Designed miniproteins, single chains, continued (4). Designs and how they scored, part 81

Each design is a single chain, and the fold is of that chain. pLDDT is the mean over its residues in the fold that is shown.

## One batch from the design tools (miniprotein)

Design m14992
Fold by ESMFold2-Fast:
Structure m14992 (fold): chain A 103 residues (1-103)
Amino acid sequence: MAQTEALRAMAARNQAAADARREELEEEARRKEREAEEMERNRDKVSLEELAEKFEETARALARAAGAHFASGTEEGQAKGEEYLARMQRYAERAAALRAEAA
């Protein structure tokens, strides 16, 4: 039935958009983590404040990825969200330690 097919197609498009957004946020978080770890390896060439700002940005990206996973309403999304929150917490703590060193 055309009405049923149209509703199914709309649901599929909405799901695909949500999945694409999660993938974008995950890739952004992974990119920020890679950049943060690279900056940490070169910490003698950057200020502690610049490194702390990078870790803070990384924590925010991880928090956004966690939120998108929790928004899925699935057990798998809950588990991934918790994993991203744990990584976010580690970067936030590292940023706070760098801020303390810079003070």
Scores: mean pLDDT 84

Design m14993
Fold by ESMFold2-Fast:
Structure m14993 (fold): chain A 73 residues (1-73)
Amino acid sequence: MISDYVPSEEERERLLKEAEENLKKAIDAVKQGNFSLAASYATAAALLYTEAGEVDKAREFIRKVDEEEKKYL
């Protein structure tokens, strides 16, 4: 199962860096009013946080994006 995978310290740092990059792109997309693009980057960031072992951060991020989209629908 994917849950049994523990990344190396070096790999974890890389995943966290990519997650942060996608998070910044998601925020920029929201500021531009492009919620579809923001959702795509947010999903990528959440997956990267999950692979890095930061499951709680991934869940919180998905929840925040979903709440923002619901305000627009």
Scores: mean pLDDT 71

Design m14994
Fold by ESMFold2-Fast:
Structure m14994 (fold): chain A 69 residues (1-69)
Amino acid sequence: SKIEELLKKLEELKKELIEAVKAKDWEKILQTIGEIQKIIAELVKLNMSEEDWKRVEEIAREAEAALKA
């Protein structure tokens, strides 16, 4: 489904963000955050379940933890 495709893309972008943070590549970090925001904006327009939103929250928590490390 479109929701599963977007969630998979969000997971891939999370991994890319973590790698960019480790590399201290600020330009790549900002670009990846922008792409994540675009995916979330698309997901907001879809009728997502509570379970789908919990997956988004988990991805966001992992991304935030990486940025704070």
Scores: mean pLDDT 84

Design m14995
Fold by ESMFold2-Fast:
Structure m14995 (fold): chain A 74 residues (1-74)
Amino acid sequence: SKEEILEEIKKIIYDFGLELGVSEEEAKKEADKFVELLKKGSEEPAEIAIKLLEENGFKEKAKKLRELYEKWKA
């Protein structure tokens, strides 16, 4: 379902925030904000997040986020 896709996207963004050293509270806020922007039809957050994941060496997470985003917008 689309709800399950958004939860998986949220988890990827949350986990990435933790890996970058932000607090659990801040990582949760950023993940929630990211999903709300996707719900409003914003494409830039997904593109930026994929690029940041790739630049930080998280190629598999970047690929998974891209696949989930494609399923979300379908």
Scores: mean pLDDT 85

Design m14996
Fold by ESMFold2-Fast:
Structure m14996 (fold): chain A 103 residues (1-103)
Amino acid sequence: MITQSPSSVTAKEGETVTLNVTASEDVNGNVEWYKQKEGEDPVLLVKNFQPVPGFERVSASGSGTNFSLTITNLKKEDSATYYFAAYLNGEWVYSSGTKLTVE
């Protein structure tokens, strides 16, 4: 099981937020972070701790059972649901996600 906290967070433009993940077992496979706006397809933000081009305001860290995503200099366009994914036992397992609202 993958638990992500907080389930929802509201922040202001220019602030920094950190999203935390705890897995019930060691994650030794590939890990990814996704951003999904309502009515849109999920967008890959981070693959194996490397932000994809265009998302330089995000950083990811972690090992074993604990992982985090940090978003700096928040903009209103960052309002979305953020998901962690890990490759476990032959399949991709997704977190419950965090709904971020930027005011």
Scores: mean pLDDT 82

Design m14997
Fold by ESMFold2-Fast:
Structure m14997 (fold): chain A 86 residues (1-86)
Amino acid sequence: MTVVITLIGANPGAAIAAVGVATLAELQGAKMETRVEGDRLTLTIENISQEGLDAALSMADALAAGGAEVKVTREGDTLTLEIRVP
């Protein structure tokens, strides 16, 4: 399974949390690619573990509870999390 996390907005806490999730997944054998364009951070995590996936979803839920707008899209084996932070 591949997870794509896109953060939109200049929120250092959200960026640190997303990098933490990606780092955990990479330590468990996932492949991570990072792209930064202005206020948009995109993390592409290939071969994510179940623990990494659970961490990504928990992060998205926590950011949504904090006022972020979260859009989840699934296409085949790819889950995309688009998170707009205030």
Scores: mean pLDDT 80

Design m14998
Fold by ESMFold2-Fast:
Structure m14998 (fold): chain A 55 residues (1-55)
Amino acid sequence: SVKEEIKKELKEMLLNGSSAEEFQKKLKEYQEKKKISPKEFIDLAYEAGEEIVKE
């Protein structure tokens, strides 16, 4: 699903140490392409971070 692909991408960005600027750029890109809402992006980023912390 689109949401699972986005979550995977966000998880990789977190693991690779992407900057806050990179995350802001991704959020804007997803909003402009109407793939997900800002709330969905935040929720997916939180889920990705939680998965990393559990490891």
Scores: mean pLDDT 76

Design m14999
Fold by ESMFold2-Fast:
Formats: structure tokens, sequence, C-alpha cells
Structure m14999 (fold): chain A 60 residues (1-60)
């Protein structure tokens, strides 16, 4: 499994992004804990990277 973490501006944003990324990236599990968004891919690490790039773009 590949895991990465992103810090976002608010806990509400982290929760919203986790829900959206879980819906859009079936091979990625996104979870929010406070302002920290954790992305885990069990098969392809490039899927977690793609989800992370989308989350970074939305955090601006």
Amino acid sequence: AFTTTITVASAALAEALAAELNARYPDVTASASGTTLTLTSTGDPNKAIAAALEAIGRSL
C-alpha cells in the first residue's frame, strides 16, 4: 500500500475532500483527521498521487 498526507486549511475542507476523493478514485481510500487528509492506495501508487494533486489544487 502507498500512503501520503496533505494538510489543508480547515477540518471541514479535509472532510469534504476525503468524501469527494473516495467517490472519484475507487482505488484510493481518503480519510480526514482534523486538517490532515490521508490518502492510501492498495494497488497503484499513481492513483494516490493523482488524488493528492487534485486535493492540493482544491485547497487553494
Scores: mean pLDDT 75

Design m15000
Fold by ESMFold2-Fast:
Structure m15000 (fold): chain A 62 residues (1-62)
Amino acid sequence: SMEERLEKALELAKELLKKGYSLDQVIERLQKEFGLSRGEARFVASQAWLELLKKSDDESIG
């Protein structure tokens, strides 16, 4: 489903950001792997960034 694809794209985006990839590199990877538009990939990458910021405030993930 589209929701499942978006969820997997978000997980990949988080992984790439943790590895030090730039937002632009993450956007390009999401377009390649999931067939997202640049706008959709940018949205997902931005959400991944926000979720990584939330993780610093929430140690219950794990």
Scores: mean pLDDT 78

Design m15001
Fold by ESMFold2-Fast:
Structure m15001 (fold): chain A 96 residues (1-96)
Amino acid sequence: SEEEFKRLVKGAIEAAKDLLELVKNNAPLSEIARKGVALQILLVGAEMFAPEEYREKIEEARKLVLEAMDAVSQGNREEAIKKLEEAIKKLEEILK
């Protein structure tokens, strides 16, 4: 349903903002990874309930999160921050 989709998108935005804060604060990699997994679960859920018109935006957000997590694993914290900020922006566009 649209309500379930929007609820999952809102949850993903909050998780992405938490993840962004952890990355900015140089939190332990284990905490960053745990929040990253939680965010990915929410985005998979959002994709399952996504209306066709939002499917591409959810896929783009998922790719940005995966790229951010890869950047974290490589020590590229600045790149990870940029990718997470872009993912948050795309998710917020869905909610208007």
Scores: mean pLDDT 89

Design m15002
Fold by ESMFold2-Fast:
Structure m15002 (fold): chain A 77 residues (1-77)
Amino acid sequence: SPVEETLEAFIAHLEKLIEKFRKEPPTPETVEAIRKTIEQVREAIDYFRNVQHAPEELIQKIEELLEELEKLLEEKE
């Protein structure tokens, strides 16, 4: 499914961002870019969940990764 492929791509992208964060502290520019990515992914999964009825398991995994990424950003305040 194109929807499932898109969600799996989001998962892979978020996992790589988390891995990069854990290896190297982000710059202010990188933090802003990541915040924009979080917002864009949140908007996309809201659309896929409510309009496309995407698999809840994939949506939940993305939400968990977004929460982990947000917690990493908060630790840099």
Scores: mean pLDDT 81

Design m15003
Fold by ESMFold2-Fast:
Structure m15003 (fold): chain A 80 residues (1-80)
Amino acid sequence: SAQEEAIAAALPAVEEADRAAAEAIEILRKKGDEEKLKELHERLGEQQRRLRAAIEAGDAEAARRAAEEALRIAREAVEE
């Protein structure tokens, strides 16, 4: 199905984004940066909503982009 294709297209980036997000959350939690943690959760939540919408629509390209953006957001959260 188109939904299964969208999931398959996004899966590698989703897995990387999940790992990067877990690392970023741990780093920010250790620093006690509650403001940055809240911002990270809000931004990742937005991309997660976009990912779900893209999968429901069977849009593999949109699903992959949402997952890649989540990865970028997670990586930026721990950069100076």
Scores: mean pLDDT 85

Design m15004
Fold by ESMFold2-Fast:
Structure m15004 (fold): chain A 66 residues (1-66)
Amino acid sequence: SSSELEERIRKLQKEIEELKKEVERLKKEYEKNPNSIGIVNQLAATSIRLIGLEFEKDILQRKLKE
């Protein structure tokens, strides 16, 4: 239903905002330690997750409007 889709989109948006903050934090850590494989891997994994959530949100928003 539309209300269930809207609730899922709202929850997903909160997850996206939290993950965006984590990416910003990791970017700052990367600038301080660009040779840290651990930080590079965390930044890459977190960025991929963020892209996935943004894509899921976009699909759900399109379904809501159709």
Scores: mean pLDDT 86

Design m15005
Fold by ESMFold2-Fast:
Structure m15005 (fold): chain A 61 residues (1-61)
Amino acid sequence: MTEEELEQLLIDVTGLSKEDAREIARLIKEGKYDEAVKLLVEKTGISEEAARALVDYLRAL
């Protein structure tokens, strides 16, 4: 999956702004999963467990 495809999927699933989705997609592509989880929680307000499950799903694509 490309970084652009990850960005669009994050927008569609979470309602994140394009800028926040791009940053999270970049972190996932760089292997910075804990930072991606933290930023996802901060921007969406979902639980850390839900954010980690989403990041784990996205990294497997």
Scores: mean pLDDT 83

Design m15006
Fold by ESMFold2-Fast:
Structure m15006 (fold): chain A 91 residues (1-91)
Amino acid sequence: MITVEDVERAKEIVERESEELIRELEKEGRLEDAKRVEEAKKEALKLLEEAKKLVEEGEESEKVEELLKEALKVLLEVIKEIAEERGLETG
């Protein structure tokens, strides 16, 4: 069962990973890429807030799990595109 604590952990991961990547991109002068990560972070956090609300309302775990997956996918797709543009391996 997905809990509010699970959603909060997902938020912490999204915030930490996004902020670290943004700092690296800014240091490299990749300001457009840093902005893309910021926009993806905002969208992911919005989906996570919706997931948290559904958990608090007692909605089915399947719906909450899909929102968590969508939030992570939004961020990961942008990270993957930037990594490919930087010539880094994407897992």
Scores: mean pLDDT 80

Design m15007
Fold by ESMFold2-Fast:
Structure m15007 (fold): chain A 61 residues (1-61)
Amino acid sequence: SEEEFERALENALQAVDDLKLAGYSDEEIERAVDLIARHYLEKGFPEEKVEEIRRAVLERA
């Protein structure tokens, strides 16, 4: 649902912000984004929506 997508996006952005604050490298953050994307694909999110999440978090990073 759109509500689930919005929640997923918010959670992904927060996770990346937390990793940056903790001092993780850009490479480690990229790996974390890959894992987040995989998690939502495995949950049955459409690939297009997962790509939106990936793009938003990398653009903010």
Scores: mean pLDDT 82

Design m15008
Fold by ESMFold2-Fast:
Structure m15008 (fold): chain A 96 residues (1-96)
Amino acid sequence: LTEEQEREVLAAFVLMVSALAKIDAERGVLDPELAEKISELLTKAAQALENGDFDEAIKYLEEAIKLARESGTPSAEEIARIVENILKRVKELKER
């Protein structure tokens, strides 16, 4: 895959996690205000990835992880773990 294609795939994964946060809020297993803030950060990270702005994407992904972990709920911890795996791939792609 080209770098551009890999960035687009990673952005899509980030948006899927944003959708998961909203679904978990609707199910009552994640605080709606927290889900909204996480979703906003992830949407900004996905946009940064599409633009090739790795530093902004990393910043927003790290902020989303930190915010999710502050809640300590199982749903938020799952989101944080998925975002951490995406962050690792973003950092690997930046170093190519």
Scores: mean pLDDT 87

Design m15009
Fold by ESMFold2-Fast:
Structure m15009 (fold): chain A 56 residues (1-56)
Amino acid sequence: SLSKEEVEKLLEEAKEILEEDRKVLREIFPDLSDEAIDAYIERELEEIKKELEKLS
């Protein structure tokens, strides 16, 4: 089981990875709005958080 500290650390790492994905998405899909990319990243982070919480 993951501790709360481990969950927070993994979430911070996931956020960094998703921010790098933002740069790639902007290059591949220049017509995507900032709002669409923000919504995508927020959704992915929420799902990752839910999965990590299940392991703690």
Scores: mean pLDDT 80

Design m15010
Fold by ESMFold2-Fast:
Structure m15010 (fold): chain A 69 residues (1-69)
Amino acid sequence: MELEKLITESREGSERKAADTSLPPELVEEVTRGVQEVAAAVALVVAEKEKKEEEKKKAEELLEKIRRE
């Protein structure tokens, strides 16, 4: 329970040092949200991939456009 929190704090401690020299926390949040959204979109593409394997790359480009919308 608390162990998971301790692990994430340790990870954040390390990232804090790197982020403090490079990126603000706000930017990290934006990147994290973007990655999560892309992961969800990719999961949808994988579901259709079985029938549209040849169009996989095209679907990824469309997902980028959906992300922008």
Scores: mean pLDDT 62

Design m15011
Fold by ESMFold2-Fast:
Structure m15011 (fold): chain A 70 residues (1-70)
Amino acid sequence: GLEESLEIAREIGRELVELIEKEREEAEKRLKELGLEDLPEEIREKLIDIDIITGLSDEEILELAERLTK
């Protein structure tokens, strides 16, 4: 019934949150590995969001960071 559909939706939602958290953690790790940990928080957050949404290479992240910090 409707209750079963809601339970399935909750499980899917939980899995999506876990996947988003994992992707965000990996994006933050990539920024640190590239030496970008000292960037202003607002720039770091923007880079993480763009990477999660579009998928960026290490080179693209570095280019975008340079452009945003000029």
Scores: mean pLDDT 79

Design m15012
Fold by ESMFold2-Fast:
Structure m15012 (fold): chain A 58 residues (1-58)
Amino acid sequence: MSEAAKKALEEGKKAFEAKDYSLAINLYGLALQEDPENEEAKKNLEKAHEERKKLRAE
């Protein structure tokens, strides 16, 4: 994984922990743009989408 993809993934995880799912989605998307086969980023992106949808329903 490139350094840029790794940084984006780390920042995305921090955004997810802060419950800023929109920011997490953007950062995980950036990580996938740098490394399209990154399974960790794919899984975290899906999870962030699910959490954001749940939050929007509230």
Scores: mean pLDDT 79

Design m15013
Fold by ESMFold2-Fast:
Structure m15013 (fold): chain A 55 residues (1-55)
Amino acid sequence: MEEELKELAEKYADFLAKTTGIDKEKALKAILEQAKKDGEEKTFEQLKGLLEEGE
C-alpha cells in the first residue's frame, strides 16, 4: 500500500505542478502528510479518483 500510495502521490503532484504551477516537491510532501492524517487507504482511493477524472 505505501509504495502504491507514493506512486499515485507522485503522479498527482506532477499533475498539479503541470496544471497549476505549484512546486511538485511541496505538493508531494503535502499529499504524503495528508495521507498520514487521513489514512493511507483513504488517500489512495481519493488520489486514484482524482487522476481518473483528470483525463
Scores: mean pLDDT 75

Design m15014
Fold by ESMFold2-Fast:
Structure m15014 (fold): chain A 100 residues (1-100)
Amino acid sequence: EILEIQLEAGVVAVAAAVLVVTSRELLKKEEDPEIKEKLEKLIEKAEEAIRLAQEAIKAAEAGDIEEAKKKLEEAKEKLKEAKELMKEIDKLREEQKKAS
């Protein structure tokens, strides 16, 4: 369904946008080089997810359901990668807390 693809792509885009905003705020205050590198990679993956979600919406609007589904799955994969990076960052921050 065109509407279902557009709604799912919209949800992915919003989730990825929240990760970008949150990660940029964390990056402003972060001093650990490893955490900074992971935050930058997370922002990259989240921005890719937003782009792919937008491409999925455009394909759905054009009636290209096959392309829209492909782009939506790619967007979901990039969002998953960004979420895994956030888990790694959370773990590193917790390890830093225990070492002090």
Scores: mean pLDDT 87

Design m15015
Fold by ESMFold2-Fast:
Structure m15015 (fold): chain A 58 residues (1-58)
Amino acid sequence: EEAAYEATAKNSGVPVEKVKAGMDAARQKAQELTPRSAEDAGRLGEAAMKAFYDAVKA
């Protein structure tokens, strides 16, 4: 949602465009990973966060 991207950009000092890219990367990573257990869910969260940071840095 646009409003969520703007709020995240304001709080982090990152441009809205990069926040959108980061969120899209995290969402795509979450869709690739299907958790089968609580352990897998934790790994999914870490992978999604890494994808977000990598996209923001790019």
Scores: mean pLDDT 68

Design m15016
Fold by ESMFold2-Fast:
Structure m15016 (fold): chain A 61 residues (1-61)
Amino acid sequence: SSEEELLAFIQELAKEMLAAGVPEEEIARVVHEALELFDAGESVEEIKRRARELVEEVKRK
């Protein structure tokens, strides 16, 4: 399902962020935003795109 696909993506993304030294608060924010967008009816592809952009931003800090 789309929800299962999104959850699998989020788990791998969170693991990548943790390995990159991203603070837990920032990881939680990205995860929370992705789930809120899914609940609002946003497509999984658009959510993945936005989440990746946020991760790139956070990794630069």
Scores: mean pLDDT 81

Design m15018
Fold by ESMFold2-Fast:
Structure m15018 (fold): chain A 56 residues (1-56)
Amino acid sequence: ALSLEDAALLRLALRELASSGPGPKASWEQVALDLGLARNLAEFRRRAAELLAAEA
């Protein structure tokens, strides 16, 4: 589970990665590390996908 702030940052970071047209390996891990969520990398991605879908 992510805090509201973490979820917002996660969504923003993912949106940026998606919009920028990333290279071979985006900074998914770097984003998680930056937010201190590296241990939740798998959940981080899942939550992000849900947040982005809800945004749409």
Scores: mean pLDDT 59

Design m15019
Fold by ESMFold2-Fast:
Structure m15019 (fold): chain A 62 residues (1-62)
Amino acid sequence: GPAEKSGEAAYKAGKAGDAAGAAVGAWETMRQGGPSPEGRKGVEAGQAGDAEAAGEYALKAG
């Protein structure tokens, strides 16, 4: 669904080193699928500059 696609996009951004893109993708994943601990951790990791962690959490949230 849309949440899964947003999580996948965030994961790809995270692998590319795009922490801001991964954080936005994690937020979008929660917007589509609802708030989750994984989605919140994804946004937090991305804001801290941890692109890979942000993407991995976003993927788990979707």
Scores: mean pLDDT 82

Design m15020
Fold by ESMFold2-Fast:
Structure m15020 (fold): chain A 87 residues (1-87)
Amino acid sequence: SEQDALLEKIFDLTLELRKVVDEVLEKGTPEQRAEVLKIHTEVAKKVLDVLKRYEAGEPIPLDELNEVIKDVEEGIKKARQILEEAK
């Protein structure tokens, strides 16, 4: 379904975000590590909300899933910027 495809995309994007976060945790300053963990936590909250509702059998609007995708993509962009500053 379209919902399942968007959930798979959210999953893939969260793995990408985690990879960038892990690199900042390895290479970054304490301040950069704190910043990227904050980004990760805020994104994780939104992802977990839609996953819990999906597991409860709630049909989640495609617009809401697309908003979550956008939020994860913005998180990745910010985390990558921090990673570039760490290098």
Scores: mean pLDDT 88

Design m15021
Fold by ESMFold2-Fast:
Structure m15021 (fold): chain A 77 residues (1-77)
Amino acid sequence: AKENYEKGLEYFKKDDYLKAMEYFQQAIKEDPNLAEAYLNLGKIYEKLGNTEMAKVFYEKAIELDPNLEEAKKLLEK
């Protein structure tokens, strides 16, 4: 879970959003409560222009971790 999350972050830094998505999705399959992986999937969908899907993932991140302030801020848009 953590290893796949870290790989997701690495590809996100390289602007390889498709590979980042694959690793974050794998991290979620291993740990469905990993709110940060949902947050980062939302950011990727937003980068790809899919604001509707971005909001879905931000809402899921907040549901799993209500203290995840970044997700709350991103959901305002």
Scores: mean pLDDT 82

Design m15022
Fold by ESMFold2-Fast:
Structure m15022 (fold): chain A 77 residues (1-77)
Amino acid sequence: MRREEEERLREEARRVAEEVAEATGSEELREELEEWAKKSLEELLARLGLVLTELSADPSQAAAARKVAEAIERLEK
């Protein structure tokens, strides 16, 4: 993958991390996701996968789970 594509994905990852943190309402999760977005896109994707798994286990979080799934799909493209 070209460096410019990686940089664009990292920028998109940061926006995704902010959106996911806002949807969950957790400031701590926001800080963690922002740190991972800056350091490693692959690690951010792995952490988003764990967040998606946890949200999917709770029916009341179905809307948040869908947003996280769509975000992961965007970052993988």
Scores: mean pLDDT 71

Design m15023
Fold by ESMFold2-Fast:
Structure m15023 (fold): chain A 60 residues (1-60)
Amino acid sequence: AGELYRAIAPVPDTGPGDLALRPGEVVEVLEEVDENWWRVRSLATGREGLVPKAYLERIA
């Protein structure tokens, strides 16, 4: 399994390819796209998209 992170705040869907997350939602990190943005998959929905890493906290 990939690294697991939790959203620490609401993440808005602000553009094409972005993933909206609720606080406490768990994601798997798929790719570190740049210094600030990661491609993740939501474990609750199976949806993938870009999330600012600043909103994520590692849990596993």
Scores: mean pLDDT 81

Design m15024
Fold by ESMFold2-Fast:
Structure m15024 (fold): chain A 68 residues (1-68)
Amino acid sequence: GEAARLARKAAAILEEQGAPAEAARVRALLERASVTQARAALIAVIILKEKGYSAAEILAEVERLLAR
């Protein structure tokens, strides 16, 4: 579904940073999230990558967003 598609896009961004473990974790988290949560997390991943954050920092922010 849509959440799985968004999860794959977010994971691909982290894989581009050379962080396959963090990418796998983000994908697993977003596949279990709502479409709204997955979309918000993907936007956060894009913005944080452009700002130069590490994959570990991006994963931490995604986990924070999903925990509320």
Scores: mean pLDDT 85

Design m15025
Fold by ESMFold2-Fast:
Structure m15025 (fold): chain A 95 residues (1-95)
Amino acid sequence: EEKKKEAEKYNEKGKELFEKGKYDEAIKEYEKAIEIDPNYAEAYANLGEVLKKQGKLDEAIEYYDKALEIDPRNKKAMDGIAEVVIPRAVERALG
């Protein structure tokens, strides 16, 4: 779809800002990508990644879950959930 190409441009800008450590600006660009294409699984996964970097782990999980609802094979979302959930489970097991 035409909208998908526009959403991809915002997603790429978000990635550049994320790599520069501009997390709040990256979030705005990813939010614009999903506003244009609500089925853009990669943009939801990227939102999860930036929220994880900010320590907003519950919000990160919600966006990874949304990415997996759209694309169950999204590796970034699967890896992101594992990185957040596994350390919490290990801490509970160790006491």
Scores: mean pLDDT 81

Design m15026
Fold by ESMFold2-Fast:
Structure m15026 (fold): chain A 64 residues (1-64)
Amino acid sequence: GMQEELYRRAAELIDKAGVLAALGRHEEARRLLEEAQKLIEQITDPEMREELEKNLRVAEELLR
């Protein structure tokens, strides 16, 4: 459904951002995390949203 599609897309962006951050491509990683955040804001399922927000924070920490 729509929630599952949003979750999958956000998770893919977070995973790719993590890889880019590890490669030192911080600006590209940051753009993908911004896109993921916009998708997460559309998720109404609280468990799905919380899991993605935790993963997003871990990826953001790689850019600090």
Scores: mean pLDDT 87

Design m15027
Fold by ESMFold2-Fast:
Structure m15027 (fold): chain A 74 residues (1-74)
Amino acid sequence: SAEADALRQRAWELVAEIHRLLGTLPPEQAAEFRARVGEVVAGFIAAYRSGDLDGMRAQVEELERLLKEVREAA
C-alpha cells in the first residue's frame, strides 16, 4: 500500500539520519543508541510483514523520539 511504502521510506530516512549522527558520539553511547534503534527496526519489520499500519506508525514515532535524543546528545 502507498501508506506502508511511505512509512517504510520514513523509517529508512530516520535510521540513516540517526546512524550519521551516531558517528559523532562516544563509542559507548553510540552502541547504546544502536541497540535501541535495532529493537525499534525489528518491531517495524514485524509490523510491516503483518500489514499492521498502526504498529508501523508507532515504530516510526519511536524512531523520531530516538532521533531527538541523539540530536540532544550530539
Scores: mean pLDDT 89

Design m15028
Fold by ESMFold2-Fast:
Structure m15028 (fold): chain A 90 residues (1-90)
Amino acid sequence: DSAREALERAVELSEEAARAAREGDYEKAKEKLLEAAEIFRLLGEALRSERAREMAERLEEAAEEAEENPEKAAEVAEEAARFARELLES
């Protein structure tokens, strides 16, 4: 199931982004946030999910702010990971 694989990847990328942001690796955090955002954007289109599209936008914003506000970037990434896990359990 390509959707399940995408969700599992979204969890992985989001968790990596949160860790990188907290460790001060802002370039890695930004990269992983943008990769996660792409997955949520594709899922939003495929599933017609407004929540998934909103999560993609929030991840993109967090990526732009990662160096100036790494704690907020980590928080958004953690929310994205939880959302992806919720969808996997559905």
Scores: mean pLDDT 87

